# Designed miniproteins, single chains, continued (3): the designs that were tried, part 67

Each design is a single chain, and the fold is of that chain. pLDDT is the mean over its residues in the fold that is shown.

## One batch from the design tools (miniprotein)

Design m10215
Fold by ESMFold2-Fast:
Structure m10215 (fold): chain A 74 residues (1-74)
Amino acid sequence: LTPEELARYRALFRTWDLDGDGVITAEELRAVLESLGLNPTDEEVEAIIKKWDKDGDGYIDFPEFVAMVKALEA
């Protein structure tokens, strides 16, 4: 992960983390992925959250977000 990629993902994450709690909801995740040029279906968003949400709370934290986006861009 380059410093430029990290700064970009952090800025993007903060834009969608509207309440500043450091996590992204499924709805916010869809919007973030669309802003990155990805177009996931509802089923894909649910599968992504299930895969990357290790805490089982239905939210994605910043490290999970970065790993997920990099996997989807590959």
Scores: mean pLDDT 71

Design m10216
Fold by ESMFold2-Fast:
Structure m10216 (fold): chain A 62 residues (1-62)
Amino acid sequence: MKLNVLAEAVEDYEAKTPEELSFKKGDLLLLKEVVDHEHVLAVNLKTGEEGLVPKSYLKLVE
């Protein structure tokens, strides 16, 4: 499913692979696509980097 939804990181996350995105608590992420049950493809608006993010680390911004 394609998205264009803004989300905020609820905790810091350190990427474990090159495909994953690192971010800090409070960073704003633009969600691009649902990849699977647990992961989304997102862009960190602070750094411009794109990668896989676990859904549990995000809250949607209205």
Scores: mean pLDDT 80

Design m10217
Fold by ESMFold2-Fast:
Structure m10217 (fold): chain A 86 residues (1-86)
Amino acid sequence: SEEDLKKAFEILDKDGDGYITPTELVEVLKKLNLNLNASQVMLAFTLADTNGDGKIDYEEFPLLIALLEKFSGQDVVKKILELSKK
């Protein structure tokens, strides 16, 4: 849902600046134990970064999530949300 995507974005946006950096993404994905290598993560990031500024805003975030879920075969949003329950 849009509410789940917004919550997942806020969890990844550790410094609250409205953008997700490659460093923040990699840090969180390591905690989720996703079946993704660094090249797959960076490919998903690059494809979702439609304006080419090297960071992901909220409009680009759904595409990033869709690509990570496609590559990993896992529900990435659900895994990110589980981090907020602790």
Scores: mean pLDDT 78

Design m10218
Fold by ESMFold2-Fast:
Structure m10218 (fold): chain A 115 residues (1-115)
Amino acid sequence: GSELHRAAIEGDLERVRRLLAEGADVNAKDSLGRTPLHLAAEFGTPEVVRVLLETPGADVNAKDNNGRTPLHLAASNSLRPDIRDEIIKVLLEYGADPNAKDNNGLTPADLLKQV
């Protein structure tokens, strides 16, 4: 993945902002087809998710190699429910599709039973 992928995983808000200001591709895909938004939704913070979504051209419904959207990855996070729920709210605010199906036919609602 790119430096932006790493900053998104780490929840490093200032590094995310700096890389985007320097022209980093907000929709860049890693070897698994994941964008920085996928990684921020799974591992990052609501603040990083919001900054990525505020970037012009950011694809809130980008699909990885398994057909998973950022909302699928947020919904699969069982370790930090309060952070998960805030990330889900931000993604839905920016037009994430709660009915998108991954390659196994699962929606974010199927992973969480709450969206």
Scores: mean pLDDT 86

Design m10219
Fold by ESMFold2-Fast:
Structure m10219 (fold): chain A 61 residues (1-61)
Amino acid sequence: GPVIAQAVAPLPKLSEDELALREGELVEILEEVDENYALARSLRTGETGLVPLSTLRVISE
């Protein structure tokens, strides 16, 4: 099923390719781009963007 993760801290949008997240916001991990970043979709807004993997905690589906 979909890999669901939670932001452990707020993430500001610093570039156009990044996803802005609130602390505790849930995202679906779509693809792990490299060892440091994932392409994710916000479950709140439906927006997609890059998120540092260090800021995500995988919780469930």
Scores: mean pLDDT 82

Design m10220
Fold by ESMFold2-Fast:
Structure m10220 (fold): chain A 86 residues (1-86)
Amino acid sequence: QFTEAEIRDMFSRFDKDGDGTISAAELGTLMRSLGQNPTEGQLQRMISEADVDGNGTIDYEEFVTMMTDLDGDGMSEFVEMVQAMS
C-alpha cells in the first residue's frame, strides 16, 4: 500500500540527523502513525535484526525492506514475532 515516495518521505521525516539512519524510538513513532503498536522490546528486536553495525539504528534500505514486509506477507511474520514475545 505504501509507494516508494511515501516510504522515502517517512524515512526522511524521522532521519532528523540526515545521516541515513533512524533509531528504535523514531521507528516506534512511525509504526504507531501507521496503526501498528509494537512494544519497546519488539522495536529493539526489529532494529537488532536489521542493525549489521551494532549502533542501534537502521539505514534506508533496511527500512524499505521492513515497510515492504509489513505491507505484504510480512504481516504474518510480524504477528508471529509479537506472539513469540508473549
Scores: mean pLDDT 64

Design m10221
Fold by ESMFold2-Fast:
Structure m10221 (fold): chain A 114 residues (1-114)
Amino acid sequence: SLNDQLFSAAIGGDLERVRKLLEEGADVNAQDSNGNTPLHYAARTGSLEVARLLIEAGADVNAQDNNGNTPLHYAAREGHDEVFELLVAAGADVTAKDNNGKTPLDLKAEREAA
């Protein structure tokens, strides 16, 4: 599907392919079987320009996957500071808790302590 291709393009950081798939009618807020949106994947991989394009296209910056993770949780966990700052500027909730009660700031602190 277009949405499956959009997930793959977001994971791969392929900005041109993300743009074309959105133009073809792929759902920017599509969720896979784990509840991940394209923006979750861009945040997890640190794909700054893809994350920016998805936000401009109307991505929900506070979408939660099946574990309660927002895109901001993934940016924090993986240490993608530029994507983290982009998401915060776009209205990401820094106090959102995953199913383990962890906020993005908790995950960032845990990563920095390791």
Scores: mean pLDDT 91

Design m10222
Fold by ESMFold2-Fast:
Structure m10222 (fold): chain A 123 residues (1-123)
Amino acid sequence: SREEEIRKQVAEELADVKDPNAKYKTGPFKGLTPLHIAVMSERSREYRLELVKELLARGADVNAKIPAEASPLREGWTPLHLAYERGDLEVVKLLVENGADLNAKDKNGRTPADIAAENGHKE
């Protein structure tokens, strides 16, 4: 089934992830956690939801902040800021249900809802 295929793909993607909070050390995602990458995934919504859910189940920090060295424009962003930027309401809901801080501020004092407002989203 599609759900079984997605669960298998997520398990294969995370097979080498021993620490869900380890930051990538090289490549285009250097400084980001697996949860940041999962929320930004360009794959299907169903894959993204299962990937986020599995990472949270493994103890991923739902409030992990993007450091300046990873992205100066997104410094201080949490997974929730990224989900609001995308307008991905199902990922927003999943993150909030798992303790995402709705009042987390980036370096410019912007909350996730402020990012949504700047992008024309209603959350």
Scores: mean pLDDT 84

Design m10223
Fold by ESMFold2-Fast:
Structure m10223 (fold): chain A 65 residues (1-65)
Amino acid sequence: KEEDIDAMKEFEKLAKEAGLSQREVAERIGISTATLSRIFSGKKFPSPETMVKLGKVAEELLEKL
């Protein structure tokens, strides 16, 4: 659980380095920007489905870098 929160912070950093805004990330995975913001701040735990989608976005970012 704590590891998941830490992973979300690392993902947020990766997305910023790749030039993606929180709005763009939220749109790519099909959730609201408010929901993504709560996940990144640790106020909301992502569903398994959301975690899978975030992982796919991270893989796409790594392929570009």
Scores: mean pLDDT 73

Design m10224
Fold by ESMFold2-Fast:
Structure m10224 (fold): chain A 60 residues (1-60)
Amino acid sequence: MEKIAVATEDFEAQTPDELTIKKGEKLLILKEVDDNYWYVKSLTTGKSGLVPKNYIEIIE
């Protein structure tokens, strides 16, 4: 079952593998990469990338 998350804070990508997100943005969690990062897809922009776990909250 795919999980939906929401950005709790703005995050600016520092590398090409990371995804820039804005607070309140809805994200689809695709994969857990490690203890610090999720691989997600933005439901707003359709772009995918790595986001730090502490910047998002799983809601579904």
Scores: mean pLDDT 82

Design m10225
Fold by ESMFold2-Fast:
Structure m10225 (fold): chain A 84 residues (1-84)
Amino acid sequence: LNEQVDGATVLHYLAGLKNPPEDIVEIIEKLLKEGADPNIRDTSLFGFTPLEVARLSYEGELREKIEKVFLEYGAKPAGAVRAP
């Protein structure tokens, strides 16, 4: 679940699919329930989390559903800058 293949976990690949299956939200939730870590960063130049990949890859209602599932299972909000 948390193994990196070509620098990305299975959650990164599911978050970045160009043509996701209709049950993509359910597939992501199942992996998170089975212990997939939503906070692993990929080995790209930017070190994206799966949530950050999903924000770049999906739009509208699908993106909102995927974000909600990730956040429910402990994903940290992407792009949050903490003031000192």
Scores: mean pLDDT 73

Design m10226
Fold by ESMFold2-Fast:
Structure m10226 (fold): chain A 64 residues (1-64)
Amino acid sequence: GPKYLARALVDYYPYRPDELDVKKGERLLILERIDDLWVKAQSLETGKEGLIPKGYLEIVEELE
């Protein structure tokens, strides 16, 4: 599916090892929708991948 550029709206601290640690304002690439609440994303600043609640992200751009 399409990938999306996103920005973290708030700091998020992982509750589980598969979750992504992010800081407010951090730029992310959304790679995959997992379900209605969660996405798999990669930090463009750290290169790390993990799960994050989509409600903590602002979609900036859909990538072709």
Scores: mean pLDDT 84

Design m10227
Fold by ESMFold2-Fast:
Structure m10227 (fold): chain A 89 residues (1-89)
Amino acid sequence: DDLEKLFKSFDKDGDGKISFEELTEFLKSQGINSDVSPLFKEVDKDGDGVLDFDEFKEFLGSRRMTPYWLGNPLFERIAKSVGFDPRRA
């Protein structure tokens, strides 16, 4: 539920997808200024420039994101809900 609510907060268009622009804007609002384009391209299996819910879950659960999520209680809870524990790297 928490992850679905987060996804819906990005999906302002209601199309069931998150654009790279929406994701990048959110990350900057959380103080994450690193270039996540390589990881975005890795999880965007369709190459359509957007993430569906499953790809979004893979993005958040990526080991590449662990340094950013480890100090963020909200993302620690989200990672745990998708079966990834960033504290058990």
Scores: mean pLDDT 67

Design m10228
Fold by ESMFold2-Fast:
Structure m10228 (fold): chain A 95 residues (1-95)
Amino acid sequence: AEEEEKRRLAETLIDVIKNAGKAAGKYYQEGVLSEEAKRKAETALDGIRAIADYGAELVPEYREELQAAYDTAIKEVNDSYEKAKKEFEELLKQL
């Protein structure tokens, strides 16, 4: 029971980190055009870090899985921002 509860908690936290990462990526894409959207993305990233850190304290057996979810979310956010930035720069060259 306890081991299953820890696993379910870890899975829930990983899902929250992944979903928050996707939301932050969207705000970073908008952040190419909007300082407010960029600030929202930065706040979301700070929240993901806090969730990963707190999760590692609650279920230390899943620390590596939580860290991997965090690292993946951060990479996806950065990749989304760079893609949007390149698309915007290409659009400006056409004007």
Scores: mean pLDDT 77

Design m10229
Fold by ESMFold2-Fast:
Structure m10229 (fold): chain A 59 residues (1-59)
Amino acid sequence: GELYRAIKDFPALNSAFLGFKKGDKLEVLKEVNEDFWLAKSLTTGETGYVPKSYLEKIE
């Protein structure tokens, strides 16, 4: 998938969501809707839903 970086901290709202900290790298696995993606943390290896507005694409 595409690689992204967190631009701010996101606490997991529940077990379906992936929590992350600013600067964490994530692999986007699929787009779910306009606001949320399914992603994998490259820091923890965990997967979950993330708000796309909290992420920026890296090269």
Scores: mean pLDDT 83

Design m10230
Fold by ESMFold2-Fast:
Structure m10230 (fold): chain A 106 residues (1-106)
Amino acid sequence: SPLDELIRLLEERGAPQEVIDRLRSSDPAVQVQTLEDLLAAVLKALGLPETYPLIWAHVKGLIDKPIIERLAELLLDFLRPQKEDLVVEATTLPSGYTTKPLTLKG
């Protein structure tokens, strides 16, 4: 699944164990929140923070598709081409959403 592929990629790139544990949670709400946090943080690191509200609104509207798998696919699309270390800083987006700091190895 896209989520399993994302978890493998994150483990290979040195993501914190707490992030991996949350993505493997049996609670879908915890999985979705963790994927939202990662998506916002990655988009900010890539210089695209303003796209987060639009992407998330679109994902929430896809009632015929699993939200977790769609979020995981989006994260994979942003992370797969990244060959250098991606430094994700703690920041507050205009929506009031705050990302968590982490570093993913390239």
Scores: mean pLDDT 70

Design m10231
Fold by ESMFold2-Fast:
Structure m10231 (fold): chain A 62 residues (1-62)
Amino acid sequence: SPTGVTPLHHAAAAGDLETVRRLLAEGADVAAKNIFGETPLDIARKVGHEEIAAVLEEALAA
């Protein structure tokens, strides 16, 4: 994507926990930054999807 936005960024923004878990299981890059320097975790925190943020924090720490 020219904006650096990955499927994981989209799922985090949408509040789609099922898609987030599936993408992480498929080896999605949890540390990927968009053109604004935001990770999917940054997006989840910004939008207020606390459960998705927790899942992404666990994936990043592992």
Scores: mean pLDDT 83

Design m10232
Fold by ESMFold2-Fast:
Structure m10232 (fold): chain A 70 residues (1-70)
Amino acid sequence: VKVPVELLEHELRAAREKAGLSQRELAEAVGMSPATISRIERGELRASEEQAERIVAVLEEKGVLRVAPT
C-alpha cells in the first residue's frame, strides 16, 4: 500500500508522541536514523514511499495513526 508523505509531515510528531516513542525509538523500530526521523517530522526531508510505509506501519500498530483508502 502506498502512503501519502503529507500524512507523515503533518501527523508524524503527534502520532509518535501519542505512541510514547522517542525519535530514537521510532527510528530503531523502522530501521532508520533518529536524524532522518527528525528531518521528516520538520518537513526538511521527504520520506520515500518505502520509508513512509515502515513508519506508518509502526504507528498503526500503536493505534495512533491510520492510513486507509477512502
Scores: mean pLDDT 70

Design m10233
Fold by ESMFold2-Fast:
Structure m10233 (fold): chain A 68 residues (1-68)
Amino acid sequence: SKREEAIEKIEEALEKGEFKEPETRVLARHVIEQLRAGRDPTPGLERLAASDSPAAEGAKKLLEILRS
């Protein structure tokens, strides 16, 4: 399923050290938890990616993985 594929992609990115910032790693784990719970993390990530938050770049990267 798309949810399972998304979880796998994010877990692989975490394992490969693609998320260098601790905030992005925390966000990635939160996204995995949301996906496992059957929730859609996309609206929250879109809002975060459009912000001036330090987490915006991490949110953009996670959205790219989810949409690939």
Scores: mean pLDDT 83

Design m10234
Fold by ESMFold2-Fast:
Structure m10234 (fold): chain A 60 residues (1-60)
Amino acid sequence: HMKIYRAIEDFEAKYEDDLSFKKGDELELLKVVDNQLWEAKSLKTGKTGLVPRNYVEEIK
């Protein structure tokens, strides 16, 4: 069962391992790195990278 999150605001990648996204984009949680950072996959683009936890909300 996929864990799906939705972006609550835009995020611009600062480092090569970061994933940029726009508000409303849906992300699949791949791995919890720590309490602030998750590895996720954009369902819109298929790209993967690190996302800040406080920029997303759980929808499934």
Scores: mean pLDDT 81

Design m10235
Fold by ESMFold2-Fast:
Structure m10235 (fold): chain A 128 residues (1-128)
Amino acid sequence: SSEVEKLISELIEAIKNGDAKKVQEILDKLKKLGVDLKEVFTSGIASSVNDLNAQDVRGRTALHLAAMTPNEEVAKILIRTLLDLGADPNLLDDEGRTALQLALELGKESLAEFIRELAKERGLELVE
């Protein structure tokens, strides 16, 4: 629907602007409208495979891209949402890195600890 398309456009803009509160508000609105957040995070590109675990030309998943997000609070919201949807945190990019290892290489120690805590809460084993 045009309303869903507008919300997705507003979500992308909020992510670019580092507006963590707006990112959360839009994700909540999409969920209330019955939108499958898996489709939002896959951009409809990878419907033939496990959409949440789709890898780009550099082997990066949505979790890798979230870890690369410049605003740490936005990155945390995106990572929590992806893990809640069942994204696999142990997939490797073309440099052999998980999203956790990428966060550490980028000097994002607080984000890396956040990923560890979320995985522990969900009973997920992490490759480190």
Scores: mean pLDDT 78

Design m10236
Fold by ESMFold2-Fast:
Structure m10236 (fold): chain A 89 residues (1-89)
Amino acid sequence: SSAIEAARKGDVEAVKASKNPGAKDELGYTAIHYAAYYGHVEVVKVLKEYANAKDYKGYTPLDLAAGKGHEEVVKVLKEAGAEVTKEAE
């Protein structure tokens, strides 16, 4: 979706303009998963209501941000109530 493309690039305004920011791709990734993976803090803040979205393997945006070492994204996601999967602990 357009929200996913915008989130991959860190385009905050395009993410805000999206009509379906919770849309999943073929892997179950949403815009917030890509924003967390690439470290786009401001995009993650805009999408914080989706902080607990899971991909088809059960990974959350927090799991992806932690795996990539994006400390500020991890902090924002934890403050938004994001959960780590028990299998990733």
Scores: mean pLDDT 79

Design m10237
Fold by ESMFold2-Fast:
Structure m10237 (fold): chain A 77 residues (1-77)
Amino acid sequence: GVLQGDLLKLLQEALVKLGYYSGAIDGIFGSATASAVSLFQAAHGLTGDGIAGVETFNALRAEMEKRGIFPLLPALS
């Protein structure tokens, strides 16, 4: 799905802090953000489709919490 600006900026910041994203924190889901999501997914045993769904957000949140990186992404159901 398409993420809205503030949540997408949090996603981009999480990917920067975890070392997967080096682009701008602009709140736009472009090819660079999709590539970073895909790389994170592949590294964590998820399907590397570049789509930031529930499993991807929960995996990012868990990794952020494990490393003490804040603010945490919201947990999705």
Scores: mean pLDDT 74

Design m10238
Fold by ESMFold2-Fast:
Structure m10238 (fold): chain A 140 residues (1-140)
Amino acid sequence: MTPLHEAARNGDLEAVKALLAAGENVNVRGEEGRTPLHLAAENGHLEIVELLLEAGADVNAQDDYGRTPLHLAAENGHLEIVELLLEAGADVNAQDDYGRTPLHLAARNGHTEIVELLLAAGADPDARDDEGRTPADLAA
């Protein structure tokens, strides 16, 4: 894992700024094929997500499980990061290796405001995962 992955995961905003200024690759893939943007989005580090996107991070990068930063933000309930990723052109209907969209993950985990936001952004409420389940089928 690179220093940029660690800084993004840990919420070290000053380290992220310094590493990007030093020419570190914003789209570097680490463990599980994850980029710094995946780690910042998963861990709720809004200001780091903003910096990485400004530095040219691929908003639709897929990890080794087909998950995008939007999948991870939606799964973990990070509403403001979901809003930011959608503004940056995130694919609202991206499917992971289980056929799950961000909407499936938000619905499964009861993140109602994120479910509403994703639907407003054009998420398909009828999308089926590999077990034939819609987001509504996963809702708590």
Scores: mean pLDDT 92

Design m10239
Fold by ESMFold2-Fast:
Structure m10239 (fold): chain A 96 residues (1-96)
Amino acid sequence: ALSEAEKQLLLGQLRRLFDEADKDGDGKLSFDEFLAALEKYVYPERPLTPEQVEKIRKFFKELDKDGDGVVSLEELVEAFEEAEDPVAFVRRLVGE
């Protein structure tokens, strides 16, 4: 298990990625907005592989509890806080 300080650091990084992706500021991300943010801010010098895109898509679908095609910051934070392994959660989120 992560310490509280390590968990808060990861949560802060997660919120930053969400804010960078959420260009309209509505507190919700589509899959396409999330992929664009990953390509720009996490993987700026290499394209995502098809295998990474499918891993991210599958995890995004799991986070989208109401099936509206978007994930809210609240849904993402709650899923992160409920994760037994917060590091594995972040790895799944970035397609690792």
Scores: mean pLDDT 75

Design m10240
Fold by ESMFold2-Fast:
Structure m10240 (fold): chain A 67 residues (1-67)
Amino acid sequence: PELERQLRRARGKADMEERIKHAEEVKKQLPEELVKHASLEDIAMALNVAEVTGDKEKIVEWLKEMK
């Protein structure tokens, strides 16, 4: 139980760090108008939603809704 919780926390941290890194790359590829006011954390969250739903176009829609 303790080992499982520790692994889950370690994965959560690594996943978030990796997502933020990926968000920086994605921010450079997206139109400036869309990401000008979006934080790296917002982009990372949009990427997570797109991964879960498998819908890449939702990333653009989510970013538009945020700003």
Scores: mean pLDDT 64

Design m10241
Fold by ESMFold2-Fast:
Structure m10241 (fold): chain A 80 residues (1-80)
Amino acid sequence: MLSDEEIEEAFKRADKDGDGTLDYVELVQLLKELGIDPPASIIVQLFREVDTDGDGTIDLEEFRKFLELLEKNPIIQKYK
């Protein structure tokens, strides 16, 4: 289990520009560093669901929501 502090630290490391947001590529790399390797189709789907502004980036709060949706996703549960 990852702590909230570990998630925040990993997010800050993936945020190369320091703007407080992650694009799709940075998100994929962050998930791999967290030991999470879901299918790309699932990552794309959930990214779109949390990117409410449609700007192609997600902040830390949206990233936490992404992880919650990923945990509840039935396809990911079948892949475990």
Scores: mean pLDDT 73

Design m10242
Fold by ESMFold2-Fast:
Structure m10242 (fold): chain A 81 residues (1-81)
Amino acid sequence: SLEEKRRKLVEEFLRILGRQEEWTPEQAEKMLDLMLEEIEANPRLTVEQVLQRLVDRGVLTPEQAEKLKKIIEEYKKLKEE
């Protein structure tokens, strides 16, 4: 069940980024892992602050950042189990 939940979060992450045709699920999961690692490496930064920096750099839209916040929080919760 944890593997199924992880797969669904990775698929939703890929959908939010609009990269379903360009990225493999494995590439999407690596990106999600890197984002979580960056957040954990900077305990003074919130998920919102990390995502806002990506919006400011033109990597994400504000809409994508809002949706990704929920995905990252759920993914972090799964990894803490």
Scores: mean pLDDT 77

Design m10243
Fold by ESMFold2-Fast:
Parts: C-alpha cells; structure tokens; sequence
Structure m10243 (fold): chain A 61 residues (1-61)
C-alpha cells in the first residue's frame, strides 16, 4: 500500500466513523491530519489507527 493509498483508506474510514458517531466532518481536514499522522508517527500504522487519530484531531478543533 502506497502512502497516498493509505491516506485515502484512512480518510474514508474516518468518514465512516464520523457517520457512526453522528458528526459531520470536513473530508479535506481528515485527509490533512491523516497525512500528518503518517509523516510523524510512522508509515507502518494501519489505516484504522490513522483514521481514529485523524478524526480525534478534527473533533478537537
């Protein structure tokens, strides 16, 4: 899985989590945070973990 593919999968998963929680979030913000998380915390993080962290960052704004 390339970095871009991982970002895309994490963004989609984060959108699913947001819908499950009943919150509306900006997909571009999720994508931005997903990229930041991969760059800082490691390439080996699974997309689900990246998704959960990205959603938390958006919700903390």
Amino acid sequence: LTKEQKVNVATLRALELARERGVKVDPEKLRKYAQEIIDKEGYDLDPRTIAEKALEKVLSE
Scores: mean pLDDT 78

Design m10244
Fold by ESMFold2-Fast:
Structure m10244 (fold): chain A 66 residues (1-66)
Amino acid sequence: NQKEIDAITEVARFLKEKEGDKLTPEQIAKAVNLIIKGASPEEIAKATGISLETARELVELYKKKV
């Protein structure tokens, strides 16, 4: 699905740009996987250590693209 591939790519890029210096590649991959699975912003933030604000932006970005 082209929309899903584009959404995943954009989410991963956004997360790396916004929080990349604070996160390991494994944490970034984990955040992307949780977003794809429909996890809440709170769950993503707790599991990965990204800020709740960034997690909310990522979830909305993904929803908008798929």
Scores: mean pLDDT 76

Design m10245
Fold by ESMFold2-Fast:
Structure m10245 (fold): chain A 97 residues (1-97)
Amino acid sequence: SIEELKEKIKKLAGELGEELVEAIENADLEKAEELAKKLKPTATPELVKALTELGKEYLKEGKKEQALVAYRAAVILDPNNIEAGTNEALLRIEEWL
């Protein structure tokens, strides 16, 4: 569930976790990107996976803006994450339709 993924991200991201989850929930792209950049040096594969899964759950609920922000955070932490990168690109393209 979205709530379980939010709690998991808070634990995995440490001190910045609550702010990151709040930025994603509010679809605050600029704040989420800032926080993800700060987290990047200490980010684990588990955090990247949790952010990618959060994006997928928001997308299932039709919350496309929150999904985009979650995927963008995952991509900043791991630019080689194909799932997060593909879903971010598809959501940006869909905005033109």
Scores: mean pLDDT 83

Design m10246
Fold by ESMFold2-Fast:
Structure m10246 (fold): chain A 78 residues (1-78)
Amino acid sequence: LEQDENGRTELHIAAEKGDLEKVKEILETLSEEERKELINAQDKNGNTPLHLALMAEHKEIVELLLKYGADTTILPKD
């Protein structure tokens, strides 16, 4: 997984920005194993892509991440 200076993956960035097309592209092009790892990846603050989508109020992205198995029990590290 490629991460930026804040530990954010491409999926984190797309989820925060509300880029639904990019979120779909990422989730549909990855293998099942890569998708499971990426969807639950935590940034330096312990935020998953689901946390970022929830904070930004991108409901459709939240629903899509949950459909692909985002873990709602993962807590931020702060």
Scores: mean pLDDT 77

Design m10247
Fold by ESMFold2-Fast:
Structure m10247 (fold): chain A 71 residues (1-71)
Amino acid sequence: STEERVAEALVKKYDKNGDGYLSHQEMIDALKELGLSEEEAQELVDKYDKNGDGYLSHEEAIAALKEAASL
C-alpha cells in the first residue's frame, strides 16, 4: 500500500546508523515530516516503544508511521 511505501522510505531516511532501529528523536522527526505535531509524534512513539528501551524496532517504527499516515 501507499502507507507501507511511505513508512519504509521514512525508516530508511531516518535510520542514520542502518541498524534497523530508530531513536525517539529520529521517529519524532519522521512523524513530523508526515505533518504530526511534536506532541502527537511523542504520544505515538511512546505507544509503539513497547520495550521502553528508547528505540523502536523496524516493526514498531513501520507500525507507528503507518498509523500516522492514516491520521
Scores: mean pLDDT 79

Design m10248
Fold by ESMFold2-Fast:
Structure m10248 (fold): chain A 124 residues (1-124)
Amino acid sequence: SFDISVFASHSDPLIRAAFLGDLDEVKALIAAGADPLAHTAGGVSALHAAAAGGHLEVVKYLLEVTNGEILKIKDADGNYITQAYHLGQPVGPLWLARKNGHKEVVEFLEEKLKELGVSTEVLE
């Protein structure tokens, strides 16, 4: 199982701020040179953290400041980071929002991913 508490203690301050829903800190970190498109080798980004935490305004800001590019990032294997897997389970931003019951974030991300032609279905 994926433990979302990893976002609260993450080494990347942008990922931590996004998970906590601290929009002012997210904005301050990006203004200070943090890359909003940065992701781990496993494809985990600030968007994953914001979705897991249920912070719609942070999700919206990350899409705005990246001009939607955060949804188009691919890992080294050519998979969209929105479809990243952990321990054989899908842990993309949409999956994390659904898993944690964040309905407004789910609805927003489903609409945006549909615009990219990305499947919004939860894999087992």
Scores: mean pLDDT 73

